# Designed miniproteins, single chains, continued (4): the designs that were tried, part 83

Each design is a single chain, and the fold is of that chain. pLDDT is the mean over its residues in the fold that is shown.

## One batch from the design tools (miniprotein)

Design m14873
Fold by ESMFold2-Fast:
Structure m14873 (fold): chain A 77 residues (1-77)
Amino acid sequence: RPIRVRLDVRHAPGTGPAIEETLRQTPGVSDVEVRETGPTSLEVTLVAADPDALVRALRAVSQTPGVTDVVGEVLDV
């Protein structure tokens, strides 16, 4: 069953577009919506097709240069 998730991401200034692109290119990730919460912070909502897709999304973001912190929250239970 698809999982709706919110990611709170802390990053270096200017890294936001790279984070968004990385998530949009991650297999099993759809409906990516990005909201800037500050010059070094993003809120992302997305749909992961399964738990493996969620793990891929978290890993991809955490491995993006300039990302300092990622917190994921499941919205649909």
Scores: mean pLDDT 82

Design m14874
Fold by ESMFold2-Fast:
Structure m14874 (fold): chain A 63 residues (1-63)
Amino acid sequence: APDIEFKVIEVEDPRTGEKVKVVLLLSKDGTVGTAFVPGLEREYRADPELRAALEKQALEKYK
């Protein structure tokens, strides 16, 4: 299997102001392959705008 790195980025939930952790899965060259938020899988499925906002914050902090 290819080597995959991961990075945990702390972002703010826009609805509560609480800190949440986004996990970025990185390819060997440092490009982001995928992102997910542990514990918020149901909200991610139900609210694509929330998902997009959290992923955007994590990607901006990673850059």
Scores: mean pLDDT 71

Design m14875
Fold by ESMFold2-Fast:
Structure m14875 (fold): chain A 59 residues (1-59)
Amino acid sequence: PTEEEVARGAAAAKAATDPAARRSALGELAKVTGVSQETVARLLATRSPREAGRALLAL
């Protein structure tokens, strides 16, 4: 996936107000990037969507 695509997914996950929707968005990012859902959630908690996207693609 592209950095822009991953950053868009990260923004969607951070914007999700429904816990179930947030879990689904995190799961999709994990599948797309090949990174664990736990790692995706950790990176999103401490970074902007753009920074999280860069970090996920660098792993």
Scores: mean pLDDT 77

Design m14876
Fold by ESMFold2-Fast:
Structure m14876 (fold): chain A 83 residues (1-83)
Amino acid sequence: MKELEEKLLELAEKYNPENLPAIKELFKKYEEALKNTEEEEIKKYLEKAEELIKEVGHASPGELSKLFIMGSLLVVDAEKKKK
């Protein structure tokens, strides 16, 4: 995940520099959620994101969409598990 996060930040810096502060805040919260999740579970969420992208369109804009969907699934499942 850290390598993918670094690549995403580089892309955001290149294409959306004015939105970098908001994007960095989002990724910070996202990383904090990932730190509380086991590696095996993270892999499962990545697989779910890949399957979802394949179902709605193979031409999705790459890693950014995959990680965003994965993060959304992670948060939803974490909330379901919460008290």
Scores: mean pLDDT 61

Design m14877
Fold by ESMFold2-Fast:
Structure m14877 (fold): chain A 85 residues (1-85)
Amino acid sequence: STKEEFLKLLELTKEPLLELLKQYPQDREVILEAWAEASHKLALGEISAEEALEITLEGVREKGSPETVEAFEKLKKEVLEKLNE
């Protein structure tokens, strides 16, 4: 269900996202804004968990540093692997 997918995504992203925010504080607002928009759409059933991660990455690519983009690409890959288990 959409609710179960949303809660699973939140559980899988909580620690990696907090670590990302600690490592790249200059992009904190960019990351949080992109994540909030994507996770909100997922919670409403408008997109999948995979689409939410892609939308967040696109937002980070638009306004974030290259280092933050690379770190989020790694986070997305690891979370998607766990979502498919």
Scores: mean pLDDT 84

Design m14878
Fold by ESMFold2-Fast:
Structure m14878 (fold): chain A 81 residues (1-81)
Amino acid sequence: SAVDVLLEELRRRKETASPEEQAALDMAIQLVESMRAHGVTDLDAIRAVVVAAVRKHVKDPALAERVIATLEEATRRAREA
């Protein structure tokens, strides 16, 4: 499914990220897995919730924007799969 591609893309990108970005991406991955477990399959809904969580919980705005850029790229890849 598209959500499974999103999870694969996020996990792959986490492997090459900085330690701070890895922590934020791990939070994003856990949130996507939780939403999938509750039957949420709409990539736009998932993206909106994850972006809001990153902006709320990641204190460094520059780090938040880098993580969000990674999320947007992973989401784009998932839509095209």
Scores: mean pLDDT 86

Design m14879
Fold by ESMFold2-Fast:
Structure m14879 (fold): chain A 69 residues (1-69)
Amino acid sequence: IDQKEVDEAMVRMAASVLVQALKTNGKLDPAEGPLMQAGIKAAEEAAAKGASDEEIFEAVEKAIEEVLK
């Protein structure tokens, strides 16, 4: 089993949850912890720039990956 594949799957799941929350509620709930904070910040910055849902997802994924390193 490749640990990198497991980590990538977890990052994608977290990113999809944040994007889904943004789409459903029009905003993200406050969160604690560096992983959630990085994801929220990336999503807010991308959305403020008028990014697409796909771009927001990619920004969140990259931010979470950076925290997990």
Scores: mean pLDDT 67

Design m14880
Fold by ESMFold2-Fast:
Structure m14880 (fold): chain A 72 residues (1-72)
Amino acid sequence: MREEIRAIQSKTHTEDQIDLSEIISIALMLGTTMEQAEELYKQMKESDAAYEEVLRRMEEASEEIVRFLRSL
């Protein structure tokens, strides 16, 4: 993850920066690997149904994360 982020930053196109931000958000919110998050992001671009499913999962995951953080 850390080296993947650095590699992506060094190859910066504006489009790549947007993709990186979205992929990181998905990985953090869903607890996936960067590869899994990238695959989900690609699915979101190809299908409105996949977009809605990923968004719903992110909302559910954000509730779990917020609940966990509040317990600290």
Scores: mean pLDDT 67

Design m14881
Fold by ESMFold2-Fast:
Structure m14881 (fold): chain A 70 residues (1-70)
Amino acid sequence: SEARKLIEQGNELFEKGDYKGAIALYEQAVSLTTDPALIAEALRNIGRALAKMGRIDEAVRYFQEAAALA
């Protein structure tokens, strides 16, 4: 799926330390799918990127949103 490919591209940017770029791709993936499992994965990955940027309170909110979909 296109959403899956965007998550994988976001993961590549995350591993390179481009957390802001990764978040943009994960947000795009969320906009392209209604699959709760893919949305939850993208939201967890946004949370991880926010945590790497020191935005801990925001990261926690994304992790909570992802957990609600599981």
Scores: mean pLDDT 91

Design m14882
Fold by ESMFold2-Fast:
Structure m14882 (fold): chain A 100 residues (1-100)
Amino acid sequence: DPGEEQKREVEELVRLARELLANVSPSREELYELGRELGFTDEQVDALLQRLQSVNHLSEEEAIRVLNALFRLAKHLVEERGLSLEEALNLAAFALWLVD
């Protein structure tokens, strides 16, 4: 059943998202380096952090943690599953939404 396979993959991503949010204490510099690997400028990373803080009402520390988890999951999906960056970011954002 393709639906059961897709469900298992989403459940795996949700587990990875929980581990990244709980066990990773990213620095802002590590976040910039990861963003650059995905093709983002430091200014684009700063704009995303500002949006998470202002629109999603996250603290700076929470925004850094969430964006790091998003970028790490997206990188995993691009490298392991061969998804486009847009598809990977959308799926990673969905997995993070399912955590909370």
Scores: mean pLDDT 80

Design m14883
Fold by ESMFold2-Fast:
Order: structure tokens, then sequence, then C-alpha cells
Structure m14883 (fold): chain A 93 residues (1-93)
């Protein structure tokens, strides 16, 4: 809920026309890994992190989640792929 609230605030503060359709698409999908990746990329963009810093933070989050049993190694790879896809879409702006 914290991340979802932050994504909504980011959409309001950034260009709503640019981000709102992507948030709505994510809300209508059942792909949890892609939704998480989109939220993380949007959060990193809002915070002004570099691409390398964003990947480092993602790696730390995924290692902790795997340690806690929240994600499998296969899900970690799926989230990394989704993150790179969402990052590439932002870079195409």
Amino acid sequence: SEIEALVEEAAKRLDPAKYRPRIEANASTYDRNQALAFQLVLLYELLGLSEEEARRVLDAILREAEREGAVTPEEVEAIRRAFEEELARLKAR
C-alpha cells in the first residue's frame, strides 16, 4: 500500500498523461512481477537515482525478499527482466 500510494503521488507530480495509462495498465494486469518492476522504476525516477544505483537497490531488495522466502530464484529473474523492460521504456522518452 505504501508503494501504491507513492506511485499515485508520483503520477500527480510528474506528467499525468505520460504515467497514468501505465499505472492503469498495471492495475488491470495479473502480472505481479511486472507491476512491482514498474513501481520500482517509477520510484527510482522520482528519487532521481542513477541507472546503476537503481539496479543496486533492486538487487538488495530481491536478495532480502529471497532470504525471507517471499520470492523464488525464478521470480527474481522475472522481476529483473521486467525492471529492465520498464527502464528501457522510460529511457525512450
Scores: mean pLDDT 60

Design m14884
Fold by ESMFold2-Fast:
Structure m14884 (fold): chain A 67 residues (1-67)
Amino acid sequence: EVRKELEELEEKIEKAKTVQELNELAQQLGELRKRVGDKDPEIVKRIMELLSKIGEKQNKLIEEERA
């Protein structure tokens, strides 16, 4: 189930068009991280990778808005 949630979140990150959408997705990843705890290092690593992708995408969107 958790891996399914990660796949869905990755797709939502890819489709997100605004910084606000990305902020909401980052909150969802944070909640998932808390639920998983330290029990599955592979899932934790995946969550951290997705958070990094969110940060990079947010920076690009901000740059596009502030021409």
Scores: mean pLDDT 79

Design m14885
Fold by ESMFold2-Fast:
Structure m14885 (fold): chain A 97 residues (1-97)
Amino acid sequence: SMELERLAEALERAAERLREAAEAIKKGDFQSAQKQIEEIRELGREDPVSAAILYTAAHEAERALELAKEDAEKAYEMMERSARGLERAAQRLREEI
């Protein structure tokens, strides 16, 4: 299914953006982290099928970014965990294509 392939690609791209946001947090670059989260929201705007999943991921990442001001390590772990979740979901979709 082309829809499943597009969804898998969107989840993979969102996971990459979450990992980039996590690394930015680790470096104290909150502006770059915010930019990566905004790119996840943009991916959701491009595909209605992925929108709910990607907007949820972006919202969770925004909460992690706010936490990063007090606990950057915990915020990093939260974003890495979210990225792994999206990567696993994408892999399962790829196994069905």
Scores: mean pLDDT 86

Design m14886
Fold by ESMFold2-Fast:
Structure m14886 (fold): chain A 112 residues (1-112)
Amino acid sequence: SVLEKLDEEIKKAIENKDYEKAQFLQALKTVVQAALDDSPEAKIQAIRALIYLRKLLNMSFEELKAFLDEFAEKYGLTEEQRAKLNELVDMAEKIEKAKSYEEIQKIIDEFL
């Protein structure tokens, strides 16, 4: 139901021509989908979406975790799904701070 609620809000944003809000909600949906889907592809897409959201909202990774925890509570995500979101944020932070492709590859191999 959380994905259905996000789809309805995305639809409303598009109808209102609020394309920035639609992009934000689409990125948030990608992150939530990875909490429900353990595939490596979903995790990679979520990491990219988290880096995008952090920059868009001008947040630290700590602030992004707090934002996602509040979102998870509001939309009824389980404690296990919240833990997955926190792990994805930690991986996104490591990838953004990496200084070389070798370091990025090492992080991906260790996480996925």
Scores: mean pLDDT 84

Design m14887
Fold by ESMFold2-Fast:
Structure m14887 (fold): chain A 97 residues (1-97)
Amino acid sequence: MTVKLVGYVIAPTREEALEKAEKFVEEVKRVLQKFGAKVRSLSIEEIEPADPSAGAVYKVTIEFDVPAEKRDEVLKALREAAKKAGATALDVEKVEA
């Protein structure tokens, strides 16, 4: 089963936001490796914030394959990883390929 994970990282500077986004990606990869999930795609994109005073925002998108039977366990672990890495929002979308 293919899953699409979207997380947002916010920091006062572009350099700090990118560092947090990279740490979030590293933690997600550790979780996915632990469960034997295969990463299909990964992107980090700078987003213009609606409020210019909010600082820098990076959007992290990761698509991966996981057995349907393990989906809920993987999603729980990813939510915990996002919280630990300081991601401000986490969206999970089911993608059928």
Scores: mean pLDDT 75

Design m14888
Fold by ESMFold2-Fast:
Structure m14888 (fold): chain A 98 residues (1-98)
Amino acid sequence: KVAERLAALKEQLEKLLGRKISDEEFLELMRARLRELAERDVAAAEAAGDPETAEKVRALAEELIATGFDVLAAVERLYERGVITEEELADVREALAR
């Protein structure tokens, strides 16, 4: 799950740096990395002629950063913006509940 993966990433980063980092510092590093990955994936989708996927990736990265990586809140905002369908929102809610 996302929380377990984030905890493992923080521990690995602390080992690489040889020091403890705060949750706030770790989240800022994760936001910076997410922006970098999203920009790369958006550029790849645009180069492939898939502007719909580019828009979805960009919007998802924005909402994940804005919600502090609250996946459910981010996806609900994407639905409110018209980026995803009601069916896609329902699928994500079901996946997170199980």
Scores: mean pLDDT 75

Design m14889
Fold by ESMFold2-Fast:
Structure m14889 (fold): chain A 70 residues (1-70)
Amino acid sequence: SKEEELLKKMDELIKQALDALRAGDSDSLEKTLGEIGQLIRDTKDPETRQKLIDKYQELVDELRKLSDAL
């Protein structure tokens, strides 16, 4: 389904963002966060969009924890 494809794309972007932060690659992190934001904005279905937002909130929490460890 389109929802499954979008959720899979989101999971791939989350992994890329976490990998970029761990590598200290601020340019890749900024680019990936921009792609996540665009994916959410382009998602017209409210239920699927909310699921993407929920995954983004989990990513933000994880990025905060990793940044605090620096």
Scores: mean pLDDT 85

Design m14890
Fold by ESMFold2-Fast:
Structure m14890 (fold): chain A 80 residues (1-80)
Amino acid sequence: MSVVEKIRELVEQFLKAKGPKERIKIVNEIIDLAKEATPEEYREVYYILESLARFYEALGFTDIAEPLRKAAEELRKKYE
C-alpha cells in the first residue's frame, strides 16, 4: 500500500472517529506518514494536511493545526 493510500484510510477513520482524542491520534499518524510521501503523492498529501490544518484553525486549536501546517510546508519545501 502506498503512503497516500494509507493516509486516505486514516482520513476515513478520522471522519468516523467518535471523539477528539481518537481524531488527534489519527492526525499524528497522518503527519508521521506524510514525511514519507513521494513526488507523485505530494500534491494529494499536501492538500489533506492543509484541509486538516484549516479545520483545526477554524475551531481555534492552533496547537493541533501548527504540526499539520509544518508538515505541509516541509513537503512543499522538499518538492517545490
Scores: mean pLDDT 85

Design m14891
Fold by ESMFold2-Fast:
Structure m14891 (fold): chain A 91 residues (1-91)
Amino acid sequence: MEEAIELFKEAAELLLEIAAKKQKNLSEEELKKYVERAKAEIEEIAKEAVEALAKSDKEALLAQIDEAIAAETDEERRRLLELVKRGIEAV
């Protein structure tokens, strides 16, 4: 359970970094500050995601994420999807 929460936190942080980079062409320092400001909210969301996944069809979700990974050509987005997959597997 703890491992799943940590993996989803990493995925959420990476998602915010990807989003921030594409929206604002932010410096690495500005991007780090953006992620830090969201950390408490990210932790809450990660916990809620783990609780929701524990009640979901895990096999169906893993099939969906595998299809998404196979179709993804962006390296950062693929890394995000792989973190989500590991999080689902750890639930």
Scores: mean pLDDT 73

Design m14892
Fold by ESMFold2-Fast:
Structure m14892 (fold): chain A 82 residues (1-82)
Amino acid sequence: DERLKELIKNVIETLKKAKEEGISLDEVIEYLELVKEHLLSLGDEESAKLIEKVIEKLKELKKQGIPSEEAYEKLIEYLESL
């Protein structure tokens, strides 16, 4: 629970920086896929599952044609609600 909360805070911070720097959704998705693979290699299945859910949400927002800045804002709100 505490580790998962820390991971959520780190993801929120990453999304805020991506929004500020104008990073594309594709670049953030690629980065998170690498983070997920790293967590799985460490046996951290719970953290990897959370990152997978974040990736799924970003892909869904991209498929809906949501601009990257708005997509990051929506995902930050979702993560803050957890």
Scores: mean pLDDT 84

Design m14893
Fold by ESMFold2-Fast:
Structure m14893 (fold): chain A 79 residues (1-79)
Amino acid sequence: MKELEEKAKELKEEMEKITEEGLKLAEENPEEALSLLGAKLAEMRELAEKKAKEYGEVVKKAAEEALEEAGKRASEFAS
């Protein structure tokens, strides 16, 4: 259980970094912002699905939360 919790935390941190990177790229490239954010969200969804398949429910829940937060931040940026 402890190892799965650590994997879930690592995934959340990795997805947070991808989100932050995506937002910075969008800020630097306003005309391509939506496309860049969409690509980063797609990468995060694939990563989340892969990790959830490997580690199960604990990691799946963490991935879902991270994806929801990333999507919300991307949506707020693209308002």
Scores: mean pLDDT 78

Design m14894
Fold by ESMFold2-Fast:
Structure m14894 (fold): chain A 87 residues (1-87)
Amino acid sequence: MTVEEMKEELIRVAEESLEKTSLENAKKEIVKSMRISSTNGYYAELLAKSIKDKKDLLEEVRRLAETDPITAGMIATALDTAARREE
């Protein structure tokens, strides 16, 4: 699997998960998942305050896939978790 394929898979998981859950539930799960990491605490707060819709959240995941794939992966996992709880 190429790095590009991995990035596309990450974005696909985030997009599909956001389709299955509300923005409110998505934000709550991201904050909950990142609460354990002091380095991600500020980012979780920024997401809660600055991200206004699902499109903004997906754009942030796309940006992080390029600059910080570890954080992008954590967010995609949190979104997948939120979506699975809706099932």
Scores: mean pLDDT 73

Design m14895
Fold by ESMFold2-Fast:
Structure m14895 (fold): chain A 80 residues (1-80)
Amino acid sequence: DAEELLERGRRILEELGRHDLLEEAEEYGLNGDGKALVERLLALVEEARATPDPAERERLLRLALAVSAVALGTKALKEA
């Protein structure tokens, strides 16, 4: 269910204090800008790869997953 995916992604971004990424991810879904979405996800993954802190690495990867969930869930609900 796209709505459940969207809700889970929103919750993660809210818990991690990233309302900016929540808004950005919703815009990717509404606009259908897959290139901008992928570039943001790659940037988060590169930050995760560069950090020596395992906790910060996990946090950045959770942000990337949550951004993708919000963007894809928003897009699916718009297309329904």
Scores: mean pLDDT 85

Design m14896
Fold by ESMFold2-Fast:
Structure m14896 (fold): chain A 70 residues (1-70)
Amino acid sequence: APKTAKSLLSEALDNNGAAFGKRATTAQGLALVKAFQKHFGLAVDGVVGWKTLEALSKASDEDLQELLAA
């Protein structure tokens, strides 16, 4: 079965070395983190901090589907 948008985003962040409180280490991970931050109106710095993780935990599956479809 296909993964949910939230699951796919979380898996991509983990696979691309986006550790808590650290900047994403791959170009793909950095682009994904920045896209997520822009979508949720956060500072677009590519750092996976408390605000980014809090937004991810509160994001609906529909919001994340829209982000991944863009």
Scores: mean pLDDT 64

Design m14897
Fold by ESMFold2-Fast:
Structure m14897 (fold): chain A 94 residues (1-94)
Amino acid sequence: NAASAFLANGNYDLAIAAAKAALASNPVTAYTLLGQAYFAKGDYAKAIDEFKKALAINPANVTALNNLALAYANLGDLAKADSYLAQAKAIADK
């Protein structure tokens, strides 16, 4: 996905544009990448909104759960951060 390449290179605005273009064909990945791009820009509120959209489609998206926990932690909501981290761990623990 072009959006993930733009994220890796720090091109967050291009990552947002590419992720939005992918919404119709790959919505879970697109919302997750939108969340990551907004998080990288420091817009934790927008990041949370996008990760929640990814989780509405796939509740077991470990990447979205982990990043949602980090976004809530950055907003000072440690109770929600811990809750989402526990959900991610329960899915990823083998």
Scores: mean pLDDT 84

Design m14898
Fold by ESMFold2-Fast:
Structure m14898 (fold): chain A 64 residues (1-64)
Amino acid sequence: MDPLEELIAELEELLKKAKDPELQKRIKNLISGLRASLSLGPVVRRVALHEGTEALEEAKKQLE
């Protein structure tokens, strides 16, 4: 699987665990942005993967 698609899958699993409406909204927005980046060039996809990974780690901390 593409690393970006793997990141999207992990965010979808995190969304299932999130109960806070604002956190759910943020995760949904991240998934939408990452899905949009799948159709873009390699530089944009690499930036999206990096930023999405950092956002995923912050979202995981909010579930603590």
Scores: mean pLDDT 79

Design m14899
Fold by ESMFold2-Fast:
Structure m14899 (fold): chain A 103 residues (1-103)
Amino acid sequence: KVEEILLQFYEELKKMTLEGKSFEEILELIEKTLLEVGKLLGDEEKFKELVKKMREAFEKGNIEEFEEILKEALKLVAKGLGYEADKDTASELLDYLVEKIKE
């Protein structure tokens, strides 16, 4: 289930951040999670393209572009969960999942 993958992603992201893992290691987690979600949503190719663009933005040091691509990926995840969402709504979903994990 997509929601279970997102909850696992956030728990792992929190753990990696607390352990002082590099941003590259965190990016690998993000890439893996998005590809898994894409497979479940039946839109593997779109998620693969977003992952590629995200990696390219990171390697160029363009943090602004990286954030835009990440928000676009989250928007696709939100749509796959059965509701229409803009990039802000997708970011709010990510924040919501973090808070839910702490409960």
Scores: mean pLDDT 70

Design m14900
Fold by ESMFold2-Fast:
Formats: sequence, C-alpha cells, structure tokens
Structure m14900 (fold): chain A 72 residues (1-72)
Amino acid sequence: DREAIRAELEAALAAAGITLDEETLERVLSALSLIPRPEMFRGALADLIAGLRRRQAGVPPVDLGPLRPAAT
C-alpha cells in the first residue's frame, strides 16, 4: 500500500530530523513501493535513512542536490 509506505517513510524521516522536498519524497516512495517483501522494505528504508543522516552530517547547509548521486 503506497499510503502506508509513505507514512513509514515520512515518520522515519521525521524521527531522523531529515526534510526532503515533495519531488524527492515521491521518487523515493516509487522506489520503495517496488519492494514486495516487508523485510526487504524495512532494510531498504533503514539503509536510506542512515545514508541520508550521514550525508546531511557531512554536507554544509545546502540540500543534497549538488551532490545527488544514486544513494548506495
């Protein structure tokens, strides 16, 4: 369910103190909604949040746009 995935993503981002624009949110949502298994989804979400947190800690006060490689 796309709404449930969106709610989990938004809750995880809020808990991590991360803000994404709507376009980035929709892109991430589309990628996550392609994951059919709950275990894989939870792992992907946790990895994404950890990656975003590390990136924000290492990036000066700008968005992720200028250094926007595929998140791995």
Scores: mean pLDDT 69

Design m14901
Fold by ESMFold2-Fast:
Structure m14901 (fold): chain A 86 residues (1-86)
Amino acid sequence: SMEEIREEILTLLFEIAVDADVMVAERSPDNVAMLQQMRATLQAMRDDARARLARATDPAVRARIQRLIDRIDAAIARLDALLAQL
């Protein structure tokens, strides 16, 4: 369901925040690869959310999907900033 997808993304955003702090402390090739994989996963989730938004007609549903996309975009921006510091 949309609610289950939202919960999974919220959990992922929390995990990324925790992992990002570890990666900054322990800069390694494996941690860089992990962050790049996380970014790719978020990009795929964003693409899926955009496809759902294109199909949605209910304004309330559209607003919820847009908030989700905004959160994913913020997470990608954070990962990009961290990758730039390596």
Scores: mean pLDDT 73

Design m14902
Fold by ESMFold2-Fast:
Structure m14902 (fold): chain A 74 residues (1-74)
Amino acid sequence: PLPDLSEEEAFELARPAIEELIRQGALSQAEVEAARSIRELLELMLEAARRIAEAQGDAEAVAQVEAQLARLRA
């Protein structure tokens, strides 16, 4: 389960993943800067991860990311 984190703590934990996604070109700096909440940022990161998994042909990873996106949007 996800821990009960403040927005600042959640951003701090996500920072390495965000930096890696930007370096891989799966996420832009402009998209990160435009995110207005941790929820919006997580959705962008999950969509970037899904794109990477699709490019790698990893159907299981795609399904896992889609499930996380559905949960986030609920």
Scores: mean pLDDT 74

Design m14903
Fold by ESMFold2-Fast:
Structure m14903 (fold): chain A 66 residues (1-66)
Amino acid sequence: LTPAQRAILEAIAAAGEKGISAAELQRRTGLSPSTLYKELEALEKRGLIRREDGLYRLTEKGRAYL
């Protein structure tokens, strides 16, 4: 994982089952919107995160990377 991807996964893990919005991820990670959305797309394609109801959650595969 890149440092940015790890920071995103850790922030999502900290939010737990409640999930976390892209706006809150941006605030917590300090990443620019363009970098955040690029990394979120990459993590979703790898099956490490899921987006449901506008909120991001960690998958079992994502948990294994932490």
Scores: mean pLDDT 85

Design m14904
Fold by ESMFold2-Fast:
Structure m14904 (fold): chain A 60 residues (1-60)
Amino acid sequence: SMSRILQSLEHGKKHPESAKVAREVGAVLRGMGLAVDRGLEAKKKGGKEFPPAEPLPAAP
């Protein structure tokens, strides 16, 4: 229903600063969640085929 979408948008418009911060945090959390989910799925599908990760030197 469009009414519910409009209400959600109005809540964000009331405090644009807070809405912006919440959006940034949400995007980061989603990115992390997706990365974890993909990792777990890959292990499930090809656990046997997962090559041993060779330890690399310190980050560049």
Scores: mean pLDDT 58

Design m14905
Fold by ESMFold2-Fast:
Structure m14905 (fold): chain A 79 residues (1-79)
Amino acid sequence: MEARVEREEKELRQNKIKAEELKSQADGVTEELQDIQKRAVELQSKNGKEEEVASTEKTAKELGKQADSLRKEYNELQS
C-alpha cells in the first residue's frame, strides 16, 4: 500500500510541476500579448506603418490562441 501511495504522490508532484510550468508559460504569453496590444495602440496613435500594425495584430492573435491553449492544458491537469 505505501509503495502505491508513494507512486501516486510522485505523479501528483510531477503533474503539479508541469501545471506550474504551463501556468508560468501562459502568464508569460499573456504578458507578451498585453505588451503587443499596447504596442499596437501606440503604433495606431503615432500613425505608424500599416504593415507594422497588421504584423502586430497578427502576433497578438497568435499569442492569444497560445495563451488559451496553455490555460486549457493547465486546467485539464488540475482536474
Scores: mean pLDDT 75

Design m14906
Fold by ESMFold2-Fast:
Structure m14906 (fold): chain A 82 residues (1-82)
Amino acid sequence: EIAALEEEARRNPSRRAELLEQIALIAMQNGDYERALYYARQLLDLVGPDDPRALMMLAEALKKLGKTEEAKKLFEEALKAA
């Protein structure tokens, strides 16, 4: 459950990036794109603005939410970083 992973991320800063990534992926699978976007943004803030994994996750969540132009820009940034 996402709530349990959120608590674990708070308790274990050294594993926060891994846990944020897991939370965002689970939210995507559940169709909770707003939550996926929220945690993908936190992941990007933590790992850096040019991390291709975080950028790709943000882009996918934005695309699912219908924010196509924002998603397109992030996909381009992710491809340049990869």
Scores: mean pLDDT 79

Design m14907
Fold by ESMFold2-Fast:
Order: structure tokens, then C-alpha cells, then sequence
Structure m14907 (fold): chain A 64 residues (1-64)
């Protein structure tokens, strides 16, 4: 199981994420379910159980 965390994000990175329609918090933890494309993964947020697509550049792998 690949577990990822939203990186501590700069103001620039937050603007990119908002432009991509991603609503998240720095430090949020998720499980990777599927790779959607070269730059995006489908994740399940551990706190809420909700699924969303997020850019790989915003995530750090913390467990595999």
C-alpha cells in the first residue's frame, strides 16, 4: 500500500493546486489507489475516505 502526504506547500504551489480544482490541506495523508496519468494519481484521503485526483508533484511518499 502506497501512502502519500501533501507536501508543505508554498503560496505558488497552492495556487497551482487550486487551478487544478484540488481542495486539500498541507500534511493530509492519503492512500494511492490508481495512477491516472504521468502527473496525476487517484488517492483516498485517510481522514474522510473521499477519493480525488491530485498532482504527483504535490505529494511525498511516506510508506510503500
Amino acid sequence: MTVVEVKPLSEVQLRIAEAEGVLYESGAIAEVLEEIDENHVLVRWLETGEESVIGKSLLEVIEE
Scores: mean pLDDT 69

Design m14908
Fold by ESMFold2-Fast:
Structure m14908 (fold): chain A 70 residues (1-70)
Amino acid sequence: SMDQIRQLNDQFYQYVSQGDRQQAVQVTRQLSRLIGMPSSQTQQIVDMVNNGDFTSAMVQLNQYVNDYFT
């Protein structure tokens, strides 16, 4: 699961770098299921991605992923 979480996190960064909002949202939902992210937190990141706020989305997702491992 740790390797899968890292892979999905890397894919998220790749998709946001490409401006691919649809794929970034899908990866966010896959990550949220693996780390047990509440629906409200998942939706927060999805909204940031859909609004083109990629920097905030990356920072927030990275925080939730790091919190899962602490």
Scores: mean pLDDT 85

